Designed miniproteins, single chains, continued (2). Designs and how they scored, part 111

Each design is a single chain, and the fold is of that chain. pLDDT is the mean over its residues in the fold that is shown.

## One batch from the design tools (miniprotein)

Design m7857
Fold by ESMFold2-Fast:
Structure m7857 (fold): chain A 70 residues (1-70)
Amino acid sequence: MSDDELIARATELETELSNVKELFDLNIDLGAEVLAMVVFKVMGGELTPEQRQRLVELIEAAEKAKEKLK
């Protein structure tokens, strides 16, 4: 997955999680990470391996949490 695709997926999940109070803490963490990465990308940077891994972990956690709400 490209950095742009990863950020887009994280932003989508942040929006979905914002509607569920039970996932509030996870949504805060995901939102902060997405914002930091978007700012870095806009400044002409690429995601570091550590930032990419953290975002992947947050996306996976968010998707698992979303699945539990169905």
Scores: mean pLDDT 66

Design m7858
Fold by ESMFold2-Fast:
Structure m7858 (fold): chain A 95 residues (1-95)
Amino acid sequence: NKVEEAIRLAKEAIEIAEKGGDLEEAEKLVEEAAKLLLEEAEGEKKLEIEIIEGIYLIQIGLADLLNDEELRREAIIKAAKELVKLGEELLKEKE
């Protein structure tokens, strides 16, 4: 199930970022989770995922420009938590 895999990847990104691990690895996990959710989502849920990804990309770009590791870590954690929530909502809708 692509949605379950996306939730797993997003949770792994949160754990890496919270433990002070490799933020580039965490970013790749967030990107893959968003991609998997976009493949399965339709309508309003798809738009919500696209908004989360858009905000995340702006924050990561700003973190790169400012060389701000704290902003980078916060952006990863926030986006990944939002993707977990949307993934869990998608699983509930497929009851």
Scores: mean pLDDT 86

Design m7859
Fold by ESMFold2-Fast:
Formats: structure tokens, C-alpha cells, sequence
Structure m7859 (fold): chain A 71 residues (1-71)
């Protein structure tokens, strides 16, 4: 999905710029606007894991990534 790829790209760009707040907002909007979309929720979990990693919470990041992979 081109839309989900674009959203993930924006999350990564925000984190690379050090803008954790912007990345968090993008993830939250994806979670809230697409609650019944399995693919969107998976991308939201990946984005949230990247936010946790940027904050130094590697354990929470790894847990969310495993949830996204395991369905």
C-alpha cells in the first residue's frame, strides 16, 4: 500500500531529524484513523517501536516488532 509506505517514510524522516514528538503524532493518527485496518495497525506498531527505540526503550521496541511480525 503506497499510503502506508509513505506514512512509514514520514515517521522515519521525523525520527532521523530528532523530532520524536512528530513521529509520535503520526503513529497516533494512524492508530486512531484506521483502527480496523490490520495493515495500518501493523505499520503503527512498527512506528511506535521505532519511537520507543529513539527514546532508548529497546525492550518495548523489540516486543512491539515481534507483535507486528507474529500477527
Amino acid sequence: SDELVAILHEIVKALNAGDIEKAEKIVKELEEKHPDDEAAQRVAKIGRALVYEAQGDTKKAEELLKEAEGA
Scores: mean pLDDT 82

Design m7860
Fold by ESMFold2-Fast:
Structure m7860 (fold): chain A 88 residues (1-88)
Amino acid sequence: TAVSGAFAVQAWLLGVQKRFPDDAELNALVDQAKTILLDVITNGLTPDMRAQLISLFSKIFVLTGAAKNEKEAEEMAKLIVDLNFAEA
């Protein structure tokens, strides 16, 4: 469900903030993602919200070193968004 997916993604975002508490840029991206996740819970996932979450998660993956490059980061971000919010 969207609620279950949002919870899993929020847990990941909290983990990122705990690892990088002094990184202002990274924490700003995480806070933006949290705001969009609240909108997803309220209104469901729209194409615009999906695109915004993919962009934010891609930047987070590059900044945390989880992805080697922007292409890999975007592929990881798409997978996370689609697996967590595309439950039929």
Scores: mean pLDDT 81

Design m7861
Fold by ESMFold2-Fast:
Structure m7861 (fold): chain A 97 residues (1-97)
Amino acid sequence: TPAQEYLKKAEEALKKGDLLSALTYLGEAWDQIKPLFDKYATPEQKAALAPLKKKAEDAWEELAALGRFDEELMRKALQARIDWLKAALKALGLSTD
């Protein structure tokens, strides 16, 4: 899916320190993958990935609560979101890894 390409571009941007591009690509991947996971994942898969999803949501809430740019917190939030999206794609049988 195009979501896999967005996820790959997000990882490449994060490695290069381009946090804004990483955020944009990751948002597009999230918007495509989350609805598919919510619709097609089994209850067991949803339960298994719930801690990873919560980690991503908590990291983004922490970044938002700061009210200012912080590179370390943004990298942490972006990485947590990537980790969940990779697990979700694998659960859906859409992973290229």
Scores: mean pLDDT 79

Design m7862
Fold by ESMFold2-Fast:
Structure m7862 (fold): chain A 55 residues (1-55)
Amino acid sequence: SMSVEEVAREVAEKLREIGRQVDAGIALGRKMQREKGVPMLEGIREGLLLAGGEG
């Protein structure tokens, strides 16, 4: 069994992974907006979906 401290560390690690995925999705969305002229919000939405593996 993991201690509370170990569980907290694992949760923090997963949150960092999620943060990186979100940042990558936003960056991809902005890139799509710049390169394809897609509206910013729609580009960010598509970027997040692609980064989440639903592309």
Scores: mean pLDDT 73

Design m7863
Fold by ESMFold2-Fast:
Structure m7863 (fold): chain A 74 residues (1-74)
Amino acid sequence: SAAARAALREAELALAQPLAEKERASGRPASYQELIDYLRGLKEAVKRYLPEEEAAAYLARLDAHIALLEAKAA
């Protein structure tokens, strides 16, 4: 629903804001671990707000992105 998508967008912005504020305050780009933590938070928001079929597709993409970042962090 439109309300569920609005709630997900709000959660996404809330999760992204501390990361953006840290970058702005420190002048450093986000670390791989900070990006992984952000994406893990986004996975929980996706599970909470989206219908299962749409959530499954999104979660698969997020998991692939997390795996790529974990490989780069190692």
Scores: mean pLDDT 80

Design m7864
Fold by ESMFold2-Fast:
Order: C-alpha cells, then structure tokens, then sequence
Structure m7864 (fold): chain A 74 residues (1-74)
C-alpha cells in the first residue's frame, strides 16, 4: 500500500510538471514488482512482461503505474 501511494504521488508530480528526480523515478520503477507481488499477479513472467512493455522511465512511467494499479485493484 505504501509503494502504491508513493507511485501515485510521483505520477501526480509529473502531471503537475513538478520536479521529479531520477532517483524518485528509479524508486518508482523498483516498486512495481513489489506492487505486483501484493496483488497475487506476481509471477516472474508477469513481472517480466510488464517491465518489457514499459522499459522507459520518461515515457513508460505512467503506463507502468496504470498497469500496476490495475493489477492491485483485484
């Protein structure tokens, strides 16, 4: 739940064109496998597919977060 809230906060900052550090983006990316694990959709293959589909920090962060949120919403 904490990881989910942090990721949403980072997306809100990007939406507002607020400064977001590369470290914050990297941490958001690192939280995705943990969020997927919380949702019971957490197979290594599903995590690989998600990372493979959205490898970009700048372009793919929202897509990653949307996919993670969809997986979390059981």
Amino acid sequence: SKARELLEGLLAKRNENSPTSEEELARARALIPGLIAETQAATPEEIEELEKEYPSLTGGLRELADAARAAIAE
Scores: mean pLDDT 54

Design m7865
Fold by ESMFold2-Fast:
Structure m7865 (fold): chain A 78 residues (1-78)
Amino acid sequence: MKVFGELSLLRKVYNLSPLIGTVVGAGGIETTKKFVDALKNGDYDLAAKILEETIEKNKSTMHPQVIAAGRKDIEKLR
């Protein structure tokens, strides 16, 4: 719940896609929290890995545009 508010702020700080909440949210609250914690710690490789794993596990239920936005953010974090 509050973790999505933190994600919205961090999205602006790191210039990530407006769809980042939808990408990470597909993995649920725990996945979103791990992603936010990785960004706060400056562990961009871990943040990118969390996004990649979330997309791979949930791609059958995600829109192609959401997947594309997530992949662009992965490239940006690496």
Scores: mean pLDDT 79

Design m7866
Fold by ESMFold2-Fast:
Structure m7866 (fold): chain A 55 residues (1-55)
Amino acid sequence: MELSEEELKKMIENALERIKQGDVVAVLAAIHDISKVDPKAAEEIREEAKRAGLI
Protein backbone atom coordinates (compact mmCIF):
# COMPACT_ATOMS: atom_id res chain seq x y z
CA MET A 1 0.00 0.00 0.00
CA GLU A 2 1.20 3.51 -0.86
CA LEU A 3 0.78 5.83 2.10
CA SER A 4 1.95 9.41 2.54
CA GLU A 5 3.79 10.41 5.73
CA GLU A 6 0.70 12.39 6.77
CA GLU A 7 -1.65 9.43 6.21
CA LEU A 8 0.61 7.15 8.27
CA LYS A 9 0.70 9.74 11.06
CA LYS A 10 -3.11 9.86 11.10
CA MET A 11 -3.26 6.06 11.31
CA ILE A 12 -0.88 6.18 14.28
CA GLU A 13 -2.96 8.89 15.98
CA ASN A 14 -6.12 6.85 15.42
CA ALA A 15 -4.45 3.76 16.94
CA LEU A 16 -3.41 5.77 20.02
CA GLU A 17 -6.98 7.02 20.39
CA ARG A 18 -8.23 3.40 20.24
CA ILE A 19 -5.78 2.56 23.04
CA LYS A 20 -7.30 5.36 25.12
CA GLN A 21 -10.78 3.93 24.44
CA GLY A 22 -9.69 0.42 25.50
CA ASP A 23 -10.66 -1.20 22.18
CA VAL A 24 -8.19 -4.12 22.16
CA VAL A 25 -9.40 -5.60 18.85
CA ALA A 26 -9.15 -2.27 17.00
CA VAL A 27 -5.72 -1.62 18.52
CA LEU A 28 -4.36 -5.03 17.46
CA ALA A 29 -5.74 -4.55 13.94
CA ALA A 30 -4.16 -1.08 13.69
CA ILE A 31 -0.79 -2.40 14.94
CA HIS A 32 -0.92 -5.14 12.30
CA ASP A 33 -1.71 -2.70 9.46
CA ILE A 34 0.91 -0.15 10.55
CA SER A 35 3.57 -2.89 10.96
CA LYS A 36 3.32 -3.59 7.20
CA VAL A 37 4.43 -0.01 6.36
CA ASP A 38 6.34 1.12 9.49
CA PRO A 39 7.35 -1.65 11.92
CA LYS A 40 8.99 0.85 14.31
CA ALA A 41 5.79 2.90 14.61
CA ALA A 42 3.82 -0.32 15.20
CA GLU A 43 6.20 -1.28 18.04
CA GLU A 44 5.78 2.17 19.65
CA ILE A 45 1.99 1.71 19.57
CA ARG A 46 2.37 -1.77 21.09
CA GLU A 47 4.34 -0.24 23.97
CA GLU A 48 1.60 2.37 24.51
CA ALA A 49 -1.00 -0.43 24.60
CA LYS A 50 1.08 -2.29 27.20
CA ARG A 51 1.36 0.85 29.35
CA ALA A 52 -2.44 1.20 29.13
CA GLY A 53 -2.82 -2.42 30.26
CA LEU A 54 -4.55 -3.63 27.08
CA ILE A 55 -1.98 -6.28 26.07
Scores: mean pLDDT 78

Design m7867
Fold by ESMFold2-Fast:
Structure m7867 (fold): chain A 72 residues (1-72)
Amino acid sequence: PEPTSVEEAAKKAEELLRQGKQTSDEYLEALEKVIELSESAEEAYYDFKARLEARLLYEQTGDPRWRELSHR
C-alpha cells in the first residue's frame, strides 16, 4: 500500500535500505514520497535526510534522477 504519512514513507525507505536496495527505483519513489509528505517543522528533518540521501546516491550512481530529487 502507498504510504499516507511521512512516518510511513520513512519506514518504507528504511526497509529498502536494510534490504540493500538504495539504488533502486523503489527507493527513489520512497524518498520522493517522504519529501512530498514533509510539511511541518518536525517533518523538515525527514525532508532534509531524504534530500541528503538522494544527493549521496547521485554521487554513487551518476543517475540524474537522484540529483533532481535532491533539488525539489
Scores: mean pLDDT 77

Design m7868
Fold by ESMFold2-Fast:
Structure m7868 (fold): chain A 80 residues (1-80)
Amino acid sequence: SRLEEAMNEIGAAMEAEVRGELTMEDLQALAERLLKEGVINEELAEVAKKEGFAAALLQMAVDLALERRKGLERRVYLNE
């Protein structure tokens, strides 16, 4: 629940960055805040830090959210 809200918030922040409303520093500050609150685990944060903190973290969050949503759809589909 909290993790899903965080993923949506990260996605919205990236969308704002594309519009030129949010800076990369603002996006990275958001990611650090989520880590500090314990919304994401430290291992994910370390990986993101090596690849490019804001961009890598967003990509992982989007991939995880997409996989979870697809999983739910498949389960409902197969179960009638």
Scores: mean pLDDT 60

Design m7869
Fold by ESMFold2-Fast:
Structure m7869 (fold): chain A 89 residues (1-89)
Amino acid sequence: EREKAELEIEKASLGAEALEKEGKTKEAEEVLEKVQEANKLIAEGKYEEALKIAKEALEKGLKAIKDEKTKEELEAEIAKLEAKYKEEL
């Protein structure tokens, strides 16, 4: 579903921002590359593939975050996004 893929892409983008905040520019760039790939798949109508790539990007980003405060802030922003998307589903 397009909406689920878009949600996971936004979550992955937040993960990349959190990594940049920790100074992990290389890891943030790797996550953003996957986000760009997932957005291209959405433009092609390949929502299931986009969702898989976005989930992979998010998982990679979360695993790379070391600062507990940055992780808590990211989890809070993700929860806000999930609540917003749930209202629209």
Scores: mean pLDDT 80

Design m7870
Fold by ESMFold2-Fast:
Structure m7870 (fold): chain A 92 residues (1-92)
Amino acid sequence: ASQSEIDLGVIQIEIAVAKLLADRGDEKGAVETLKRAYERVLSANLTPEQKKEALEGILDAARYVAEKSTDPQVRKEAEELAKKIEEELKNI
C-alpha cells in the first residue's frame, strides 16, 4: 500500500474510534480524536478523492459528536471542526 493509502486507513480507524468514544461518554476523547484525524488529512499527501472521503467521514463524525455531547465546550469544538471541514470540502 502507498503512504496515502496507509494514512487514509488510519484516518478511517480514528473516525470509528471517535464515534465509539462518544457512545461511551468520552466526549473529550471523541473530539480530540477527530481533531487528530483532521490534522492527519491536512499533513498527509492524499489524492483529492481520498481527501474528500476522509473529510466527509470526519464531518459526519463531528456532527455525531456535537449532537451527542452534553459538554458545551465539546459541542462547540465539534461544531467548529464541522464548519472548518464544510469550508474545506467546497474547495475540492
Scores: mean pLDDT 88

Design m7871
Fold by ESMFold2-Fast:
Structure m7871 (fold): chain A 91 residues (1-91)
Amino acid sequence: EEVEKLRQEAENFRKKADDYLTKSKNLAEESKKIVDEARTQAAASPDGAAILAEGRKKANELDTQAVNFSRKAKEYRKKAEELEKKADELE
C-alpha cells in the first residue's frame, strides 16, 4: 500500500531526526560543561584568560558539531512532514 509505505518512511525519518537532535543536545551540554569548568578554573588562576580561551576553543568545536547535527535533524523532519502530507492526500 502506497499510503502505508509513505507513513513508514516518514516514521523512519522522524526517528533519524530525533536521534540527530539528541546528539546535538548532548554536544551542546558537553560544550556548556567545558565552558563552566573553564570559568571555575579561570577564576582561581592568574592565567584565567588563557584557561577560558582554551575552554571556549574546545566548546566552539563541539558547538559546530551540534549545529551540524541540528541541521540534519531539521532536514529529516522536513522529509517526514512531506511524506505525511503525501500520505494524507492519497487517503
Scores: mean pLDDT 86

Design m7872
Fold by ESMFold2-Fast:
Structure m7872 (fold): chain A 76 residues (1-76)
Amino acid sequence: VSLPASLAAHRDLLQVLIDFGLKEQASPVELAAFIKQMTGLQFKQSDRAAVLAFLKQCFPQVPQAYLEDLAQELCS
C-alpha cells in the first residue's frame, strides 16, 4: 500500500491529532512524534513531497509553514 493511501486511511485520526496539537500549541516536532506514536506510520525522507501534498490538500485550514515543518519532522 502506498504512503498516500495509508495517510488517507488515517485521515479522520490525523484531523483529531492535528486539531489537538494546534489547540495545545504543539511544535511540529512534538506533533510529528505524537502522530507517529498514535498511527504507527513509518516515514522516509523521500516521502516528504507526497506527505506535504497530502497535508496541504486535506488540512488547508492549517498554516502552510506549519505543515511544511510537520512534513519535514514526520519524514526525518
Scores: mean pLDDT 80

Design m7873
Fold by ESMFold2-Fast:
Structure m7873 (fold): chain A 87 residues (1-87)
Amino acid sequence: SARERLLEILTEEEKEALKRLEELEKNNELEKLSEEEVETLKRIVERLLEAVKERALAEGKEKTVEENEEHAKKMVEELKKEIEKFK
């Protein structure tokens, strides 16, 4: 799938961050993330979005990345929303 293809170009740390957020989102458990975990995941996922865009443009894989970027953006926005609750 497009998602699996994209994961081949990501670092292990980025893959783990994406998997962790997806798992927690599916289980409606984003609140279980500690502030430290949320901050770390937010940084990693934001870096992931930039790296994915740059690599896709360089490799001409824009269409494949667009689908996975949308999912990653949603996860980042949900994470930011949870961080807002901790203020």
Scores: mean pLDDT 60

Design m7874
Fold by ESMFold2-Fast:
Parts: C-alpha cells; sequence; structure tokens
Structure m7874 (fold): chain A 92 residues (1-92)
C-alpha cells in the first residue's frame, strides 16, 4: 500500500540520517519528506514524487560525507526507483 511504502521510506531515511550524524530535527524532517514523496505519487504522479525523493537522498548522502558528485548519482538512482515503483503501482 501507499501508506506502507511511505512508512518504509521514512524509516530508511531516518536511519540513514542518524548514521550520517544528523540532528534529531533533521532526522525527523528527512523521514517526513520521504513519506511525503511516496504519498505524492498517489496523487500527483511519478514526476513530483521522483523529484522529492531525489532531493532527499542527495541531501542525506551529503550529510553522510559522500562527495557532491556521488550524492547526485545516489539521487538519480532514487529518482529511478521511485518512478519504477509508481509505474508498477499504477499498473497493478
Amino acid sequence: SVDEAAERAGLAAREYARKAGATPQSVDAMGEHARGAVRSAAELGPDEATEAAGKIVENAARWGGVTPEQAKLMGEEARKAVREYAREAAAS
């Protein structure tokens, strides 16, 4: 379900942010943004959700000490994953 996917995304984002040494406020914010991105896919479609997910992952990677170039690549992979997920959900 969309709710289940949103919760998984939020949990993963929070865990990544914690490992990167983010503040509790940043951990919560990243989790909420990840949940919002997945939920947006249900209403706005894959493009809007894809952009939100890419931004969240890129920011998390930068906080984790990854180079800006690697952070962008991770963001691109997240965008691809969300777009494929949204497409599969729409087809099902």
Scores: mean pLDDT 67

Design m7875
Fold by ESMFold2-Fast:
Structure m7875 (fold): chain A 65 residues (1-65)
Amino acid sequence: TTREVAIEIAAIGVLLETGAGRFKGLEGGEIHVIDDSSEEVIEKARKALEELAKIFGLDKVVVER
């Protein structure tokens, strides 16, 4: 849907801005990303993605290492 595309674009934008890993997928109300960088970069990206999750009414953000 248009909403799912908007969420994907926003999530990818956050990852690019934070220098974090890559977007894996939007699955069942969860934003999934893959990131094996430093804890500081991961936490910065997670917090920004959690704000996106709140805006779009999503359940959570999952970061896979």
Scores: mean pLDDT 77

Design m7876
Fold by ESMFold2-Fast:
Structure m7876 (fold): chain A 64 residues (1-64)
Amino acid sequence: SMMETRERIGRVLEELAPGLPGLSDEEAAARIREAVEAATGVRLSDEEARELVDRIRAGLALLA
């Protein structure tokens, strides 16, 4: 379901978050896209990945 997919994405982002402060926005977005696709099969757009980078950097590590 969409809810289960969002929960999986949230877990992936939580695992990636500690590694993101040292990366550029482009590198962070690429890592998020690859990890989310590998874990869930969902292919994020560049805009969606960048929004998630911004949310993580702002301390909003939850996707739900």
Scores: mean pLDDT 77

Design m7877
Fold by ESMFold2-Fast:
Structure m7877 (fold): chain A 69 residues (1-69)
Amino acid sequence: MEEIAKEIVKAYEAGEKAPPEELKKKLDELGPSAIQELSQKIYELSKDEKTAKALSHRLAMYLETGEWV
């Protein structure tokens, strides 16, 4: 969980539009039930609240629609 959260934060800070293939596979394996825990880890690892909110929104949208926005 924490490793996945770190990879998401790193990708976002690098300006990437979509998660890497391996990261997407890990997210698919976690499923919707892990969303809250993963979102909390992302919030803890984000440099600021704005980044945390943006990433939480993108993660929620990705897990609901399959689109990384």
Scores: mean pLDDT 72

Design m7878
Fold by ESMFold2-Fast:
Structure m7878 (fold): chain A 89 residues (1-89)
Amino acid sequence: RRLAELLTEAADIAMGRPTSSAEERIAAWEKAKKEGGWLGKAPDERELVELLLAAVDQELAAVAAGAPLSPASIEALRRLRAGLEELLA
């Protein structure tokens, strides 16, 4: 619904501080994209999504190299990555 709220949740997830609502917000964002989502109308928002995807990929690479993150945070990052990738497709 609101990009700023979703970006805040995404930042919290990337920092290992996921909220109880983060999964639901990400799922709603993915659904909105499939229904002709609002990000497709704003190229500047697409650039922010691309930057966020790159940041999530860097965090997941660090985890693969042995960075200490909780399993829940790792799963949240993987789900966020999938949602961002679909949003850019």
Scores: mean pLDDT 60

Design m7879
Fold by ESMFold2-Fast:
Structure m7879 (fold): chain A 76 residues (1-76)
Amino acid sequence: SSTYELLQLQFQLLKAVREEDFETAEAILREILERFGPEVLKQVVTNLLGIMKIQNFPQEVIDRFEEIAKKVLEEG
């Protein structure tokens, strides 16, 4: 299921950001863009930013994730 695959990618993305593995995070964002398109990627980014804020991620980590997400979105 494409829905299940998207949920798995979102889980892996959140894990990569939590681990500060921004190279893996960028690769997953790019995979979401290629497979599901920019509108879906924007929604994923919005949802994950909300989760990171609720889970009290360091602001530096949130900012880095936003920078990478903007870069990937600008490439699509």
Scores: mean pLDDT 89

Design m7880
Fold by ESMFold2-Fast:
Formats: structure tokens, sequence, C-alpha cells
Structure m7880 (fold): chain A 76 residues (1-76)
């Protein structure tokens, strides 16, 4: 299922961000862009940013993640 594959990538992305593995996060974001397209990537990023804000992630982590999302979207 494409939905299940996307969900697995979203969990992997969250794990990378929690670990502050921003290069790992970038790789997962690129995979989402390649397989599902830029609209899906934007929706995933918006959802994850919402979760990060609710869970009080450090502002520096949120800003770094937003920057990587913008960089990956420019590649598409």
Amino acid sequence: SKTYELLQLMFALMDKVRAEDFEGARAVLREILERFGPETLQNVATTLLGIMKIRNFPESVIERFEAIVEEVLREG
C-alpha cells in the first residue's frame, strides 16, 4: 500500500529529527519527494512541524527542519 509506505517514511523522518540527524532527515525527505511528489512532501512537513510544536521541540531543531524542507522542495 502506498499509504503504508508513506506512513513508514513519516515515522523514519520523525526518528531522524528526534535524533537531530538532519542529513538522514534530508535523505528521507528526498525519498518522499521522488516517490510521492512535492504536494505530499509539503503535507508531511506541515504535519511534522505541527507535531514538533505541540511536543515543544527546540526552536533550533524546528528552524533547521524547515530549512531542509525548503532546500529539498527547491530540488523538485
Scores: mean pLDDT 89

Design m7881
Fold by ESMFold2-Fast:
Structure m7881 (fold): chain A 76 residues (1-76)
Amino acid sequence: SAAEEEAKRLYEEGMRLLRTRDPEKSRRGVELLLEAIRLAPGSEYAREALRLLQMGADPEYDEEIREAAALLKAAP
């Protein structure tokens, strides 16, 4: 679907930004991964994005990550 294709794009861009290990780009990467989950919570990209966020995101994002995890659990 178009949503899954966009979620893939957001996921890939988010991962690329996280791999730079630059603090500003890493924050943008986290935001893109969260957007991918919100856009297509039933997709494999959402599952992979959540896994990455749970492994190493700044505590500032704990609330948003918890909400994203709930979206995944609610998805069919």
Scores: mean pLDDT 84

Design m7882
Fold by ESMFold2-Fast:
Formats: structure tokens, C-alpha cells, sequence
Structure m7882 (fold): chain A 73 residues (1-73)
């Protein structure tokens, strides 16, 4: 199921903006370094898969939401 997002933006649990759209490298690096403490084990995989798919990820981890991978058409 695809969720529409006006502007894909991602934040860590501290509320710091990690990136949007083309900043998948920064997101993957943050997760790999353990800077982004996710509530779900799938969160780490979602960031890594987004990097491989060159897709966008929308997540608000401060709210405890799961990351959503938005593939590019």
C-alpha cells in the first residue's frame, strides 16, 4: 500500500532531520552507525532497501511510526 507524502522528510528520534529524497546515503549511514534508534527491526532494512532502490523514505521516529518506503515511478 502506497501512502502519498507531499514532501518526504525523515527525522531521527532526537528530532534531527536526516534528509529527504536523494539523501538516502545519509539515512543508510545513520542507521548503520546506530544513530537512528528505531522501534522496529524492519526500520533498518527499510533504509537499506531504499538506498538500493534509490527510493524515498518517510518516517517520523519521534512519534514511533514505522518508516515508509516510497518508490520512484
Amino acid sequence: LLTSVASPAVYDKEGKALGAGNNMQALADAVEQGKVLETSEESKKAYEEAKKLNADVAVDVAKGNKPVVIPKP
Scores: mean pLDDT 47

Design m7883
Fold by ESMFold2-Fast:
Structure m7883 (fold): chain A 80 residues (1-80)
Amino acid sequence: SDVELLKKGLEELGKVAEKEKISDEAGQKASLYAAEAMQYVLDGNLKKAGEYLLKAGEELEKSGGEEAGEKARELAKKIL
């Protein structure tokens, strides 16, 4: 399911972000976008879910989270 795919992807993304030492502020912003994406998946709005995952990836990349940002982009592509 899209919910299980997103849940697993977000767990992997969180571990990578921790290893990349993303700031608490960037992690918080990315987490808020990820939570919004999950809500849109539950609502069946996959387009908006993908948009919010891309926003999460952008916040992670701004903080030097290259791998975490890429994983967020991959999740967006899989859900869109």
Scores: mean pLDDT 83

Design m7884
Fold by ESMFold2-Fast:
Structure m7884 (fold): chain A 91 residues (1-91)
Amino acid sequence: MEREKVLKLVAAAILLVAAEIAAEMGDAEAALADTEAAADLLREVGKEETAEKVRELGRKAAEATREGDIEKALELLREAARLVLEAAKEV
């Protein structure tokens, strides 16, 4: 049971790395899709509050990416990654 939860949290962390790469490339839609997928995995493991925060940060990061503010987008995505890592420590 815990192994399945850990694997989903690792997948969520990988998706947030993919979102950072997408944001650096100016791909707001890919960054949003990756953060939404990460939030869905967090919800599946019962981390609903963290999932909602990650989704909100992903929306803001996608908006910053569309505006060309890549520095802000990366800051928001790194905050989302930190939340996923904190959730993983509680498993």
Scores: mean pLDDT 85

Design m7885
Fold by ESMFold2-Fast:
Structure m7885 (fold): chain A 100 residues (1-100)
Amino acid sequence: SNEEEALRKVEQATVAAAMGYQSYTVDKNKEEALRLLDLARALLAEAYERSTDPEVRARIAEMLGLLDRMIDAIKAGDEAAAKALLEEIQRLALELAQRV
């Protein structure tokens, strides 16, 4: 279904965001981190367009906003803010997964 495909893209986006955080904090590779977060952003945007459920779309829009803030935190070198934002993205993704 459109919702199942949207939620699969949300899951892929959260994996990409987590990989981006690891590239930033473990590998010390800011360029790769930002590339992975751009991928996460694209996947969430596709999930938003794919979803027909207004509640699911609202949650994806919230995740997109958090991801933009995470990108800004990484650009600023704010590792603690990036971690907190990733954890919030992962929490919203888990809540969406539990609705299906």
Scores: mean pLDDT 90

Design m7886
Fold by ESMFold2-Fast:
Structure m7886 (fold): chain A 66 residues (1-66)
Amino acid sequence: DEVELQIAIELLKSVLDEGFANGLSREQLEEMLDLFVESLRLLGFSDEQVEIVRKFGLEYIDKKLA
């Protein structure tokens, strides 16, 4: 459970880092995040786990763009 959540967070970091490297805007990065967390929901992640990953992604985007 915790291991699956940690793997999801590391995958999200990789996806967002690729987006940053390609010069994507905040709006495009947030769209990537939304698609990523919807994929987690389809894979059977709980609403609580999806919210944790979404919140992490938004904070990660904010930190990188600051």
Scores: mean pLDDT 85

Design m7887
Fold by ESMFold2-Fast:
Structure m7887 (fold): chain A 68 residues (1-68)
Amino acid sequence: SISDQLRSTILELTKLQVRLIGIQTEIDLARRRNAPAEQIAALEAQKAAIQKQVDALQAQVAQLQSQL
């Protein structure tokens, strides 16, 4: 059902949002420790990839909610 899809999509979105907080913490710690620019760039790339997934799932949640 649409309700079941919405529930599972919200759960997946929540998991990715937790991961996004985690990667931001890693970036903040890396910057505080003056990590190499290449290492910070790699973490920023991971954050961008997770953010893209979050954006896609948020759009999917909105679409599913509009069908209820």
Scores: mean pLDDT 89

Design m7888
Fold by ESMFold2-Fast:
Structure m7888 (fold): chain A 78 residues (1-78)
Amino acid sequence: SMEEEIAEEADRRLAEALARGYAGAQRGPDLVAEAKAFGERTVEEVRERSPELGPRAEAWFRTVAATVDAYAAALAAA
């Protein structure tokens, strides 16, 4: 269904945001910001196309952002 396709695309793009966030944390704060912006755009697109899936995409992006922030903080503290 279209909803399943939207959910799978969102899951893939948010996983990409997480990977880009990890790479950014090692290389520079601007790359972390770009990874988060990519994740935020993904959530906005999901909300626009499927309001029912918006909260799911938001919840997973929140987890991605928190994970990237924790990783960046751990690198800075090391």
Scores: mean pLDDT 82

Design m7889
Fold by ESMFold2-Fast:
Structure m7889 (fold): chain A 89 residues (1-89)
Amino acid sequence: MIKLTKEELIERAKSLIEAAQRFIEEVKKDPALSDEDKEKIIELFQRAIENAQKAIEYAKRGDVEKAQKYLSEAIENFEEALKVYEEAL
């Protein structure tokens, strides 16, 4: 794996937060989804945002290893949210 710099970690985490926020708004407006499916998908995107925010915080503190760990967890939560969204349609 290519080791990311502090700046690259922050930029990737910010991009993921922006993408997850956009998907949350789309999920809220999607008439094909049940309320239960919306809640589940939104929760997964919110977990991705929380982990990405932690990645930014640790990167700012100079803890690049923890920042990378939380960014990886954020990516996994984001990918799981997309999978659940596709399966719910």
Scores: mean pLDDT 85

Design m7890
Fold by ESMFold2-Fast:
Structure m7890 (fold): chain A 74 residues (1-74)
Amino acid sequence: SPLDVVRAVLDALRDAPDAEFLDVVRGLLETLAATLSPAELREIADAMLAHVARIRPDLVPAVRALVDATLARV
């Protein structure tokens, strides 16, 4: 599923520098926004935020801002 791919990518980056992690999150959100309905995008974005809170809790505010910016455009 798209969520399984997102989780696997983020898990591979859990020890990456903040800038690299956030750049990948931005790219994932752009790809998902281009391919998913708004409802599916919201569901995946919520699950992504929950996963980030588990592996990189320090980056939750930055990821939330990226999610909010993406959802404002769809």
Scores: mean pLDDT 86

Design m7891
Fold by ESMFold2-Fast:
Structure m7891 (fold): chain A 86 residues (1-86)
Amino acid sequence: ALTDAEASEEIREKLAEAREHLDRAEAALEAGDLEAAEEHLALAARYIGEADRLAMEEKNGEAFKEVLELAVRLVSVAVRLVLAKK
């Protein structure tokens, strides 16, 4: 089982990976690379989901806030990707 310190570290790592993939998805959209944008968006969604599960276990309000902020970014990028495919 993860200790509280290990859980917090893992949450930070998952959130950092989610941010990196969201940044890459946005850059790919600007470049017109819809395939790369979709791949990075899917990875961001996975890391956000993993961070959300860990934050729920830890009952960490700051982690939940960060997860929510990234989830809002994820939805924004997903809408832009759908519109770009039309």
Scores: mean pLDDT 81

Design m7892
Fold by ESMFold2-Fast:
Structure m7892 (fold): chain A 100 residues (1-100)
Amino acid sequence: SMEEAKKEAEELIKEIVELIKKYEEGKLSPEEFQKKFLELVERIKKWAEENPEAPSELYLHLAVAVHEAREYGEKNGVLSEEAKKFVSELIGFLLKLASK
């Protein structure tokens, strides 16, 4: 349902915010941050593939959250070039879905 898709998207955004917070609090190593962030990026990709008819606003909100997390990771030097590329590909995918 649209309601369930929205709830899942909101939980994914919350998990992105919590990941950044845990890293800022020193509860995650750089390696753990990258691993958990890439796992979350893959979960978001799967959510988007399973919900192709979701409201455009959900894709936009996820794209913004993922972009902010990528910028945070780049600023802190915790993302490899390969990881940054993979994350950018998800952002592009979400923006394409939002434009339908």
Scores: mean pLDDT 89

